# Designed miniproteins, single chains, continued (2), part 29

Each design is a single chain, and the fold is of that chain. pLDDT is the mean over its residues in the fold that is shown.

## One batch from the design tools (miniprotein)

Design m4981
Fold by ESMFold2-Fast:
Structure m4981 (fold): chain A 89 residues (1-89)
Amino acid sequence: GLEAARRMYENALKGDPVGAAKAGRETALQGAGREGYRAMVESAKIPENAPAAAQGGTAMASAGFKNGDKENYLAGIRAATEGARVAKQ
């Protein structure tokens, strides 16, 4: 949920896209699976999270692409897209 999104964008703000991708993946592996990635994307729709989710989602997508992690890449793209869309309002 919100905790996963928070870890994603905090790592992105530190300039650690690998850490951002790892946090998302660890959330999924700890029993959330696809629900963990879905919760991160849903959290990006909250206006207070939107700017940070756009930045964090972009970093997560970049790290996922670099590491061949398709689920992290897709979750990052979705979070970045939703965050950017909400932040522009």
Scores: mean pLDDT 62

Design m4982
Fold by ESMFold2-Fast:
Structure m4982 (fold): chain A 62 residues (1-62)
Amino acid sequence: MADKIGEEAREAYERYVASGGKDLAALLKTSVYRALARENGLRADSPEEMYEAAKEIEKKKA
């Protein structure tokens, strides 16, 4: 479900920010989605933008 993927991406971004960049798992997941968002012309610079970008990327993979 696209909504679940969006929430996971949002949570990863929030964990990355909260850790000051020290949560490597959250950084990796966030970096993958940010790279995909950039490739698709989407923004991924906030938790809400990560949520929307992940949903749009998942929709395009269908």
Scores: mean pLDDT 73

Design m4983
Fold by ESMFold2-Fast:
Structure m4983 (fold): chain A 76 residues (1-76)
Amino acid sequence: SMEDLGAQTRALIEEMESLGLDVERLLALVEEGRYDEAIALVLEAGGITEPLSEEERELLRARLLTLHDLAKLFGL
């Protein structure tokens, strides 16, 4: 349901914050279209130093856009 989707989105955001990711900054970067900086923030929080392939970057960008859309939809 839409309520379950909202609860799952909130839980995901809380989990990301618990792992040290600044989700407020992440969503602000996505809102501003600053996708390279948003991707860099995720990689830094995950301790990932290896460059992503173009396909991996595009997939992560799509996932970040989905997260942003869901957060905005549910007022998070």
Scores: mean pLDDT 84

Design m4984
Fold by ESMFold2-Fast:
Structure m4984 (fold): chain A 100 residues (1-100)
Amino acid sequence: SVEEKAEEYYKEKKYYAAFVILYGKHLGEPEKEILERGERLVEGYPKYEEQLKKNESEEAKKKKEFLEKTYKELTELLKNKDYEAAEKLLKEASKEAEKM
């Protein structure tokens, strides 16, 4: 399921991929398309994760903290069925992710 794959991504610290696929499910997107989108994001992440592991820089810490916080907030909003706040959070997270 999408939730099981999102949990897997979260445990692997691929927070952005985790929340993108959870939000795709909230929007009622087909499961296959959601999972394929997550896979494409994860294929891009190895370079990002490698940079985060190599660089204990302030920027790397901020990116990791942002992604972790975003996933936690999104998961909480979805559990509370606060879909409007979840949509707003995803839009704001997408703008920040474009800087990465």
Scores: mean pLDDT 70

Design m4985
Fold by ESMFold2-Fast:
Structure m4985 (fold): chain A 75 residues (1-75)
Amino acid sequence: MTPEDTLNSLLIGLRELESRVGIDAPSHPLSGLTKEQFEKLIRLTENRDWQGLLDFLQERNLLSPDSVAQMRARI
């Protein structure tokens, strides 16, 4: 896949999570991620590891703890 395809898959995965839990995640800049961190997000999304994805986003302060808790409760 191209980098654009992988990013689109990540965004689709995040939107699927938001739809499942009934909340909208706040807009966060992904440009602050290192190459290694971005590759980790891509890998988690490709493997549909939603728990790992939420853990990573919380550790990087890309999602609020409240948003992560709501998403976990609905997975």
Scores: mean pLDDT 59

Design m4986
Fold by ESMFold2-Fast:
Structure m4986 (fold): chain A 78 residues (1-78)
Amino acid sequence: SLAEQLASLQKTEEEQKLARLNVEIQELYASLSPEQQAEFEKRAEELEKKYEAQKDNIEAQLELAEEVLEIARELLEK
């Protein structure tokens, strides 16, 4: 995929960690109901604003992904 090709042009180690978190987020998101997915998107959008100044920083992206994963877990637990 295009995303995989772009990832291979960046730092492989950090990209693999981020990809792992994104897979978990994707799986949890797919387990949410449509209304939970809408709530997830709203919360994730607010969280992204916090990290917008560091969007090119891979460490910040990893932190964001971890917090997004926690939001998905909270909604699924409900």
Scores: mean pLDDT 76

Design m4987
Fold by ESMFold2-Fast:
Structure m4987 (fold): chain A 103 residues (1-103)
Amino acid sequence: GMSRKLKEEEEKKLEERIIKAITLYILAKKGWPRTKENIEKAEEEAKKFYEENKEKIYEKLEKYLELVREREGEVTEGQLNGAVFAAVVEVMLEIEKEEPLSA
């Protein structure tokens, strides 16, 4: 049915947003200049991180989305992007406590 296809499309768009947020976090944390080569390397690392930590990322994302819904009522695209970035940062910081990123 139409509902299943729409859900798969929404999940793909959410995945792309999460991977972009992880990519930006990796670039910032490593202090890498935003060159094409560094962006491509960070994106590859971000895709791997997403696949390995997908469950944790979605858990934190739901927490932040619930906070937005409680305070604002509606989740705008900007609020969704903010929640995605907050979830990614929280998961990255938790992993950094166990296995810190090398410079």
Scores: mean pLDDT 76

Design m4988
Fold by ESMFold2-Fast:
Structure m4988 (fold): chain A 64 residues (1-64)
Amino acid sequence: SMMEEERRRAIQRDIDIAMVRMAGTVYNLSDDELDELIKRIEEGESLKDVLERAKKLYQQKLLS
């Protein structure tokens, strides 16, 4: 049913957000950087692409 698919999508999004929060801790991201990445998940960007963005932000901090 549509409601079951919406529930599964909501659960998957919560999992994806938890994964992004974990990456934020590992990569020592700021609250603003973390909020932007979570917003991208909420806007439908893939977890893979958002985690690649998190990694790039971390790499930029190491070069600064």
Scores: mean pLDDT 86

Design m4989
Fold by ESMFold2-Fast:
Structure m4989 (fold): chain A 68 residues (1-68)
Amino acid sequence: GSVEEFDDPFDPSNSSIDRAVRLLELAVIATSKGIDLFKIIRELDPSFTESTPLSDELIEKVEKKLEK
């Protein structure tokens, strides 16, 4: 695909939406591969729960694991 323009990284108001979109993409990819997304997250952070905030770093690490 072509390169898309994204919001300024200084705009934190849209970061939650960005993270939600990335999570949905990761969930779709994991499901297509027959992989439990939460299992991968817990391998990276064993204390992860629904109440644990997902960092951009954690999302990126999960994405790399699913992509490779």
Scores: mean pLDDT 67

Design m4990
Fold by ESMFold2-Fast:
Structure m4990 (fold): chain A 85 residues (1-85)
Amino acid sequence: SAALARAREGLALARAAGDPLAVKAAELALEAAELAERRGDLRRAEELLGLAEIHLAIARLTGASDLGLRGAELALEGAREALAA
């Protein structure tokens, strides 16, 4: 799916940047996207998305790179798209 592809691309960018909190945000977002895509526990997917948003906010405050932040944002967009479908 486009949503899963976006989340995976976001995680790849975050990993390339190497910012730990941005990577964690992207990993949580991908897990949320995968759970939503398979029509699993949507409440758990929403919880994971919330945790991803918190990790991204901390990454911004702690000076994560622009690449890391873009990667995490892209993964979060993928998760939101998967949950909206």
Scores: mean pLDDT 89

Design m4991
Fold by ESMFold2-Fast:
Order: structure tokens, then C-alpha cells, then sequence
Structure m4991 (fold): chain A 87 residues (1-87)
């Protein structure tokens, strides 16, 4: 289903991003992922996609290292392209 594909993309993206994040941002990413998983049970795919996109943009803005921020932005952009196919 579209929800199963969205869940897979959220998990895959989170795994890739964790390597670029400090412990505090890793905790915030984990909290965001759990919130989005819960919302997938009750909310539309479009709503969860929009909230995930906003969460990724915020998270990337918190990365102090410019090189890691650039890598995270590239990962997020690839994920958002795949998410566009689901809405």
C-alpha cells in the first residue's frame, strides 16, 4: 500500500540521516519518526508526507556542520522526490 511505502521511506531516510546527526538531533529524529508512524494509522498519506517534509527541513536547519547539512539536504531531496510519487 502507499502507507507501507511511506513507512519504508521514513525508516530508510531516518537510517541515512542518523549518521550525520549528533545525539540530540538523533533523539529528535527518533521522536519525529515515532510520531509519523502513529499518524499513519489515522491520517492521510498526503498529511504525513507534508509533516515529514516539514520535519526534515527543520532538522537539517539545526545541523551546525555545513558539509553534513549539505549531505542531509541531498538525502532529504531524494526522499521528497520518491514521496511525490505517493501523493
Amino acid sequence: SKKDKLLELIEETAKKLKELLDEELQRRLDAMVETLKAKLETESVEKVVNEFGAGLAWLISQIADPEKAAQAKEIAQETMKKLEELV
Scores: mean pLDDT 86

Design m4992
Fold by ESMFold2-Fast:
Structure m4992 (fold): chain A 83 residues (1-83)
Amino acid sequence: SEEERELIYLEAEHGLLVMDFSVAKRFGLIQDPQVAQNLLDKLNALKGRIEAAKARSTDPNIKKELDAMLNDVNAMIAEIQAA
């Protein structure tokens, strides 16, 4: 379905941001204000897109996957803000 295709693209973008966050965390770069702000901007943009997809979705399985992704994005935002 179109909703399943959108989910796949959101999952791909989320995976790339998880990688970027993991690299930044591993090399202590999340303490760099420029790196932290760039990651926060990207995570907040993805969060907005996931929220919009969730609001539009009629499929409970897609909503569940979007909620899991939202929880992970929120956890990354909180960790960056605490650094």
Scores: mean pLDDT 89

Design m4993
Fold by ESMFold2-Fast:
Structure m4993 (fold): chain A 96 residues (1-96)
Amino acid sequence: GFSRLIGNFVGDSARRGDLDALRLFAEAMRASGSEEAARYAEQALRLAEAGDVDGARRYAGLAARHAEEHGFTPEATRLFTQALREAARAVLQQQQ
C-alpha cells in the first residue's frame, strides 16, 4: 500500500544520505494538517540523521498512513513532489 511505498522511499533516501529529500518529506507531512503524521515524520528524519534506516522506514510508513487518512492539502502535495524530485536528482548524481 501507500505507507509501504513511502516507507521504502524514505528508507532508500536515508541509505543514500539524502537528507534534503527527507527534510522535504517531513515538511510535507507537517503541511498535511495531521499532527500524528508530523510527529512520525519528524521521528523518521531524526532516525535517518542517526543512520537508522529501518527505523526511518517504519516511522515514515506511519506518517504516510496518518497523512493519507487525514487527506493531503495542496501544500503537502507540492512539498512531497519536491521531495520526489530531490530524490531523483540525488539518484542521477550518484550514477555519474
Scores: mean pLDDT 82

Design m4994
Fold by ESMFold2-Fast:
Structure m4994 (fold): chain A 78 residues (1-78)
Amino acid sequence: DKEAEELTRRARELSDQYVAEVRAAAGDPAKAREIARRGAEQLGRMLNEASAIGPEANEGVTREAARGFAEIQRILAS
């Protein structure tokens, strides 16, 4: 399904973007946390959109969002 593939790709790109932005802000913990919060909100909206498309989109977007969240949490914990 092209719609599921497209949304999953956008979720991956957004996750990678927010991970990079959090890394760039690592020297400013308050800014890094604000960027992380914004990223979590946008990825959360994508998860809601994926649910409307179907199981394939939901699985793909959930996987990419989980990967991004895990990396952001690791950066913020160090």
Scores: mean pLDDT 84

Design m4995
Fold by ESMFold2-Fast:
Structure m4995 (fold): chain A 90 residues (1-90)
Amino acid sequence: MKGEEGIEKGREGHLLGQEVALLGEKKKSSKAMLLGGVGGGLGGIGAGVARILKSKGKEEEAYKAGELGYRAGVDGAELGRKAMKEEGAL
């Protein structure tokens, strides 16, 4: 169960970062595109790692991997939105 939660968290981080990267592209903010894209990419990696660790029975490790990916995605999204706000794009 915890491993599945980790996978879901990593996926959420990926989606949050991707949303901000796409918004940054529309608003012509290279900083938001980079920060959202990197954060979302790390979220996706976290989800993938979590899936692999869960398949090996490492539920706690899977959760930690997903949580790290989630945090990276959230941080990238927040920094990307902040960059757009400072640029007057938001």
Scores: mean pLDDT 84

Design m4996
Fold by ESMFold2-Fast:
Structure m4996 (fold): chain A 69 residues (1-69)
Amino acid sequence: SSDDDMGDQVISLTDQRDSLRRQMRVVRDQMQRSTGDDRDRLRVEAGRIADQIIQIQQQIDQIRQQMDS
């Protein structure tokens, strides 16, 4: 891909990461207001969102490394 294409991909991935971070804040707020099985389900959901954020961050880092190399 051209440098421009990689830049666009980083922007898209950053937007996705920011969306997931907003979702994480909502889930954490819901966890504070929840008990029992509801809290356990939200904890699992928070874990899934955290894993997705890590994966997107790794993709961003890989693209940035290619752009800087």
Scores: mean pLDDT 86

Design m4997
Fold by ESMFold2-Fast:
Structure m4997 (fold): chain A 110 residues (1-110)
Amino acid sequence: MNIDPSIFYQDPELAALHKQYTELVGRALGVLNDMEEALRNNASKEELEKLIREAEEIIGQLEELIKQLRELAKSSTPEQQAGIEQRIAAINGLIDDLEKLIKKIKEKLK
């Protein structure tokens, strides 16, 4: 489901949260890719531990963004609420993917 981002620019609070969403999603995808590459390339324990810390920090920021999006959804139009719900679903998917890679790396480090 692809909801037009322009709907988020109609409200300053939605525009600010959408900016946070795009920035955090970009960072999450970057760390996800770095973790997958590190696993493929048999990266050092130190490098893997650093990536786990970065991933855990991003998960915390993504969970906070979900709380902010859910709160704003209460006062949003039905179309804006649908866009917010789609973004929350995307964030939950990224959190799940990051947590799976964290688990895989932790198992390798044992």
Scores: mean pLDDT 83

Design m4998
Fold by ESMFold2-Fast:
Structure m4998 (fold): chain A 59 residues (1-59)
Amino acid sequence: MAREALERGDYETAIKEAQKLIEQGKVVEGLRLMGEAYVAAGDWEKMRQIQQQLDQIYS
């Protein structure tokens, strides 16, 4: 599960699971998980891109 991947520090697996959620139409859930994974990994540039996508959904 994606949460378990984050708990293990396996951010690559968490990102892959988030991508699956997006492909299944669970876009908000997937983007939130990707954001969490990038924050935990310290990838602020990618986290910023995810925030931008979420803003578009709520705009």
Scores: mean pLDDT 77

Design m4999
Fold by ESMFold2-Fast:
Structure m4999 (fold): chain A 82 residues (1-82)
Amino acid sequence: SAGAEEGVRRLAEEQAREVYERLKKEFGKEEPGREAAERVRERAEEVYREAQEKGLGAREVRERIRRLGEEVYEETLEKVKE
């Protein structure tokens, strides 16, 4: 269980960092990237809970978290630019 939690935390942090860096480059400032990164971390924790309930493997968790990073990135672009 600890190993799975650490794996999710690591994946979430990698996705949060990528979303943050991408948004920082596009907007030239720290926000909205910092808030987007935090949303990735929070939603990844929910993915971890669902994965434990459904018995999902590491590959499935990785794909869900990658998709989550993409979703938060797109949501942020749409909201901030409009």
Scores: mean pLDDT 77

Design m5000
Fold by ESMFold2-Fast:
Structure m5000 (fold): chain A 83 residues (1-83)
Amino acid sequence: GFEKEDFKEEEKIEEMAKNLATFLSQLPQRAHVAAARWFIDEMKKGGVSDEVIRKVMEKALELLKDKLSEEAIAEIRKLIEEL
């Protein structure tokens, strides 16, 4: 639902993105795309809106730009577009 505390929602999105980025950074490179797909599916299953999922994923990619391969970034961006 739309809450009066929009800033709190953005802070939660940034915290979720940071947690996802930390999780992905601890995995081998070959697992990054599969882990990102799993996280998207879990958020969707949990009733998180596609808009919020997109924001979380985009923030996580921004945090991981120097740690992910170009191929992994492209594949994860494709997953975001399929939302």
Scores: mean pLDDT 77

Design m5001
Fold by ESMFold2-Fast:
Structure m5001 (fold): chain A 87 residues (1-87)
Amino acid sequence: SVEEKIKEVEEKIKELEELLEKLRELGAPQGTVDFLEMMIEGLKKQLKEVKEMYEKKDPKAEEKAERTLKIAEDYLKTAKEYLERAE
């Protein structure tokens, strides 16, 4: 459901924010931190759009939720790769 996908994206955003905090603590390059912050902000914007579409009963809400979830999964993979390089 759209609600389940929204929940999954929210959990992935939380995990991304936790990874960002770890990267800051490890002294990762500022460019890496800035890039991850931009990814998180972009993902939050996409999630807000999905929520607004869902509230308006837009039939495209499910398709947008699915795309947003895939983007969140890709960003999480990238963030984990950055963490491995910083450790």
Scores: mean pLDDT 86

Design m5002
Fold by ESMFold2-Fast:
Structure m5002 (fold): chain A 79 residues (1-79)
Amino acid sequence: MKKLEEELKEKALVVAKALYRKALKELNEEQLKEFEKKLEKELKEVLNMTLEELKELAENTDPEELEEKARKIYEEERA
């Protein structure tokens, strides 16, 4: 079922972008380094991508669209 797998990867990518964006705002330099190491491992396991690729995708994403998607994921996680 390729469609389900694609949906899970898309959600994981949005979550990764959202977490990275929040980490930049909320974490200090040392905490950010630890977060980036954990994020990189998860990106390889779930999305088969590197932290560098995530950063590039985040930079190429419209800030408003990213914020909207991040809010949706954040609300689901908070609930």
Scores: mean pLDDT 72

Design m5003
Fold by ESMFold2-Fast:
Structure m5003 (fold): chain A 89 residues (1-89)
Amino acid sequence: MKLTVRVVHVPPGTPESDILELVEKEKKEVGTVEVHFETSIFRLGFPEPAFLSFVFYEKEPTLGKEVKDESSIDDVIIELMREELERLP
């Protein structure tokens, strides 16, 4: 499978319902099978709270980084998150 990671900045105090609506919108646009929330990862590279990551799993992979087995998923997610954080201003 391939993993696609999209990183968005969510302002402090954003309601969880608004965050969930954003996730559903992203799911539709990417055509994902599974979506994860990963807020703790941003504390490693960026100490401000309120960042969200979206991790998408594609059933029929055409884009993103190849994952050879499930035990390497966390490592692939961390690498993709680091790359996306480096793209943010």
Scores: mean pLDDT 54

Design m5004
Fold by ESMFold2-Fast:
Structure m5004 (fold): chain A 72 residues (1-72)
Amino acid sequence: GAAELVAEARRLLAELEEIAARLTDPVIQKVALHEIAELRRELERHRDDPEALRALIGRMRKAIASLRRFEA
């Protein structure tokens, strides 16, 4: 249900924040933190919408893959 999707999205946001903290380029880190903040806002807006949550989880997974390319 939605609660399980919210828990997964929160786990992915925590992973994104850990990746962002390890970024050495301050410009890339600033952009990453801005995107993470936007994903967090969308999660809070759609916490009761399973379809929106599944789409957000997909976006978060893609963001993780993208940011890992910039890790030191």
Scores: mean pLDDT 86

Design m5005
Fold by ESMFold2-Fast:
Structure m5005 (fold): chain A 70 residues (1-70)
Amino acid sequence: SEAALEELRKLAEEYRDNPRLQELAREVVEHELENGTLSDEFIEELKKSLSDEEIKAVTAIAAVLRLEEL
């Protein structure tokens, strides 16, 4: 929904100046585009390197990036 999209955009905007999370979000989108899905191994590696809040941020940034690619 538009409301859910707005919440994702707000969260992504909070991390706009975080190059590490921006780069990880691009890697997530690239992996999905190349493989059609995120592998369990890729998800496990993200969970090892990121806090719960960083995972939320990367997810929001990736969602916004997917919309910009369309």
Scores: mean pLDDT 76

Design m5006
Fold by ESMFold2-Fast:
Structure m5006 (fold): chain A 78 residues (1-78)
Amino acid sequence: MKLEITLPDGSVVTLTAKNLQELLKKLGDFLLSHGVPVSQVIGLQLRAIGLELDGASDEEIIAELSRLATELVRRAQA
């Protein structure tokens, strides 16, 4: 799995993982290091798990995580 996060300066960070569990762990660590509150990180992880349970594709889950992660970092650094 490959996830891209756009930072406020326009740079792109790429996270790679073998599965959703590894991706969520790496993403959580990244978001916490960028000042995102623990509650919002947990909320994002629960949303991803919910999408998987609803039968969303890996591509749909990655797209939603990319969108949310970009927004959460932007808010944390605004």
Scores: mean pLDDT 86

Design m5007
Fold by ESMFold2-Fast:
Structure m5007 (fold): chain A 61 residues (1-61)
Amino acid sequence: MNAASDAAIERHTSIRDKTIVRAYRLLQQGRFDDAKAYMEKQGVSKPVIDQFFLYYQQQQA
């Protein structure tokens, strides 16, 4: 039981959610390159970016 663990999880979730939401908005606007560049700038790894685009494509199909 560690109060610091809860704070760390909340921070990671918040940052990730904001990054995903903004990237998703760019994808909805057809700005795929901007969405990819934004995620890379936020330190998101290439496999995670690829997975995010794959999920977006599945939702369109």
Scores: mean pLDDT 68

Design m5008
Fold by ESMFold2-Fast:
Structure m5008 (fold): chain A 68 residues (1-68)
Amino acid sequence: SDEEIEKQLLTVYTTALDRISRATSEAEKQAVLAEAEAQLAALAKQHPQYRDYADTARAALREAVAAA
């Protein structure tokens, strides 16, 4: 369902944000970002209607890494 897909996208995003904020090294931040980007890309491939949501989340995660 749309509700389940949205929840999964939100969970990937919020979990990655928390992990990035807690990361103590640049390598750890990049590893979290790479994992989250792969998960979001896979979800967008399976559910193309959420591609813009996934792309926005990926951009926000990249900014969070740059700011942290």
Scores: mean pLDDT 86

Design m5009
Fold by ESMFold2-Fast:
Structure m5009 (fold): chain A 100 residues (1-100)
Amino acid sequence: SKIEELKKKFEELKKKIEEELKKENPDGEKILENLKKLAEVVKELVRLGELEEAEEALKELEKLVKEAIEKLPEKKKEFNKILLEAEVPLGIAYIERAVA
């Protein structure tokens, strides 16, 4: 299933981000790139109409972004932009579903 493949990819990306965040000197660029990939998984779930799955994934992304900002506050703007880019499509999709 495409959804199961996306969920597996999400968990693999989440693990990579969590492992990097545990380091004494986390690689901010590596975290940023993996968070972008995670946001793309959320957006793909939205494109597939899997809004409940996308919402669950977005909540996990929000948690990881919060942890990344706590470790790397200098990248707060970039991290928040990634989150916003995933939140907006999901919000639009819920509105479209509600008026259909």
Scores: mean pLDDT 88

Design m5010
Fold by ESMFold2-Fast:
Order: sequence, then C-alpha cells, then structure tokens
Structure m5010 (fold): chain A 70 residues (1-70)
Amino acid sequence: LTEEQKRKLRELIEKEPEKTVAEIARELGVSPQAAADWIHEGTGLPRGTALRMTGREILEHERERLREVL
C-alpha cells in the first residue's frame, strides 16, 4: 500500500468503525490482502483475522498494543 492509501484506510476505519477491514479496502479500491498485510505489520494480527475485524476492533487492538509497547 502507498502512504496515501494507508492514510485513507485509517481515516475510513475511524469514520466507519462498524465496517470490516475487507469492506473498507474494497471501498478504497485496494486489495484486501494488501490492507491485511499492512494491519499485520502494525498489529501482529494474522492476515485472515485482520480482514474479518471491524474498524472498531482494529482501533481497540491498536490502543492495547500501544499500551503494551509503552
């Protein structure tokens, strides 16, 4: 994913937290696999799991991960 696509994906996750990552990727016209790869790199979640998670679940997981790293 490009930096622009990553930023748009994150914005849509925050704006439409009830949608799954796969649905948001489809709306952006990016590969769901590429979106899952990016989330996997940031969160450590398995790619298949990341695709099925809602934006809200990703945001909560990200918050928890930051707490663990700090």
Scores: mean pLDDT 74

Design m5011
Fold by ESMFold2-Fast:
Structure m5011 (fold): chain A 55 residues (1-55)
Amino acid sequence: SREEALARAERAYRRVRAHFGDRASDRQLAKLAAALAGVSLGTAEEAARRVNGEL
């Protein structure tokens, strides 16, 4: 489901941001999170906005 995909993307985004946040752009972090969570880039970008308090 969409909520399950978003939850996986949020966990992936938090992990990649913790490891690479100071060395990678927000877009690069979203792309890495999308690959790790097995979701679309759009879903990962929405997850990133949620994590960053932008939703």
Scores: mean pLDDT 80

Design m5012
Fold by ESMFold2-Fast:
Structure m5012 (fold): chain A 75 residues (1-75)
Amino acid sequence: SLDEALRAEAEQAAENAVELADSEDPAKQTAALLLAGLAGASGDKELLRRAAEEARKAKNKEGGEAVVKALEKAI
């Protein structure tokens, strides 16, 4: 298992990725994909599944779906 500090950083990265996925701004969408990749590097499959479910609720369906795919690639 990852230590608590590393898990906290992964959770924050996942939350930020989900937040930015709702943006129509291409720069914010790129940042969301990078943060989703960082969260994915944690290997915490339950955290990634939870984040993917939240990303599916994004108003920007294209951005949300891209983040879902990035998170699910690590599952």
Scores: mean pLDDT 79

Design m5013
Fold by ESMFold2-Fast:
Structure m5013 (fold): chain A 95 residues (1-95)
Amino acid sequence: HMEEEAQAAADEFIGLIKHLAEVMKNAPKEKAVEGLRGIARQAADKFVELGNLDAARRVFDALYEEGKKMGVEEEAKRISDEALRYAQERLEAKR
C-alpha cells in the first residue's frame, strides 16, 4: 500500500513542478530556481518518510527536465543530484 501512496505523491510533485515551470516562465531565473529547490526538499523528505527511492528519482528526473525547459539546466541538475543524495543517505540511515 505504501507503493501506491509513493507513486501518487510522485505524480503530485511532478504536477507541481510542471505548474511551477508554467507560472515562472516570465519570472527571474533566481525565483524559478528557489521554487525548484523548495519542491525538491519537500519531495526528498516525503520519499524518505515513505521509504521509496524510485519514486524520489522519478520526481527529480522530472524536475531536471522541466528545469532544462526553464533555462536553468545546471541548477536543476545540482538540485536533483543533491536531493537524491540526501534521500538515499537518509534511507540508508534508517537501516
Scores: mean pLDDT 84

Design m5014
Fold by ESMFold2-Fast:
Structure m5014 (fold): chain A 77 residues (1-77)
Amino acid sequence: LEEQARALQAEIDRLTAEAEAAIRAGDLDAAREYMEQLARTAQQLVDLLRQGGRHEEARRVELEVQRVGAAWAPALN
C-alpha cells in the first residue's frame, strides 16, 4: 500500500513537470494529455489513501490537484 502510494505520487510529480514543460513549449495538446493522465493518477491515489484510512492525505491530494488545474487553466486558452 505504501509502495503503491509512493509510485502514484512519483507519477503525479512526473506528469505535473511534463505538463508544465509542454505549456512552456506551447504544446497545448500534449499539456491537455498530461493533465488527463494527472487527473486519473491523482484519483487512483485518492482512492488508495481513502481505502487505507488516510482521509486527510486524500483531501490534501484533491486540493493540490484542484489548485494546479486552476493555475493551468489560463495557460490552456
Scores: mean pLDDT 82

Design m5015
Fold by ESMFold2-Fast:
Structure m5015 (fold): chain A 118 residues (1-118)
Amino acid sequence: SARDLLAEAAGEEFRREWDAVTEAVKKAYSAIGNGDGEAAAKYFRQAAEEVRRLAEIMRKAGFPDEAVELLRQASEEFEKAAEAAKNGDYDTAKQHLDEAMRLLAEAVELAARYIRER
């Protein structure tokens, strides 16, 4: 998988941070389903911080600036999802979550392609 390829290239800290993002997103989505906007906002902020950490790991590992920038944009979308969830606007929070996940997937595929083409 792209995740496993990136973990091999960037180290086990990448795998740990990726798993942390996945768990935070899962918890945020569950909190929205339960109508808990405060918990959802907390978990979206955790996802934003973990994605920002992934961006720094990838930057230090020498990945393309475009992939690093996509991760930073994904972090900003998670922050927007947190604010929407805090305000009880779950539809807007889900839209920002979907955009964050799209940007995250694009960054991972770009980074995986970079490894394969070397």
Scores: mean pLDDT 86

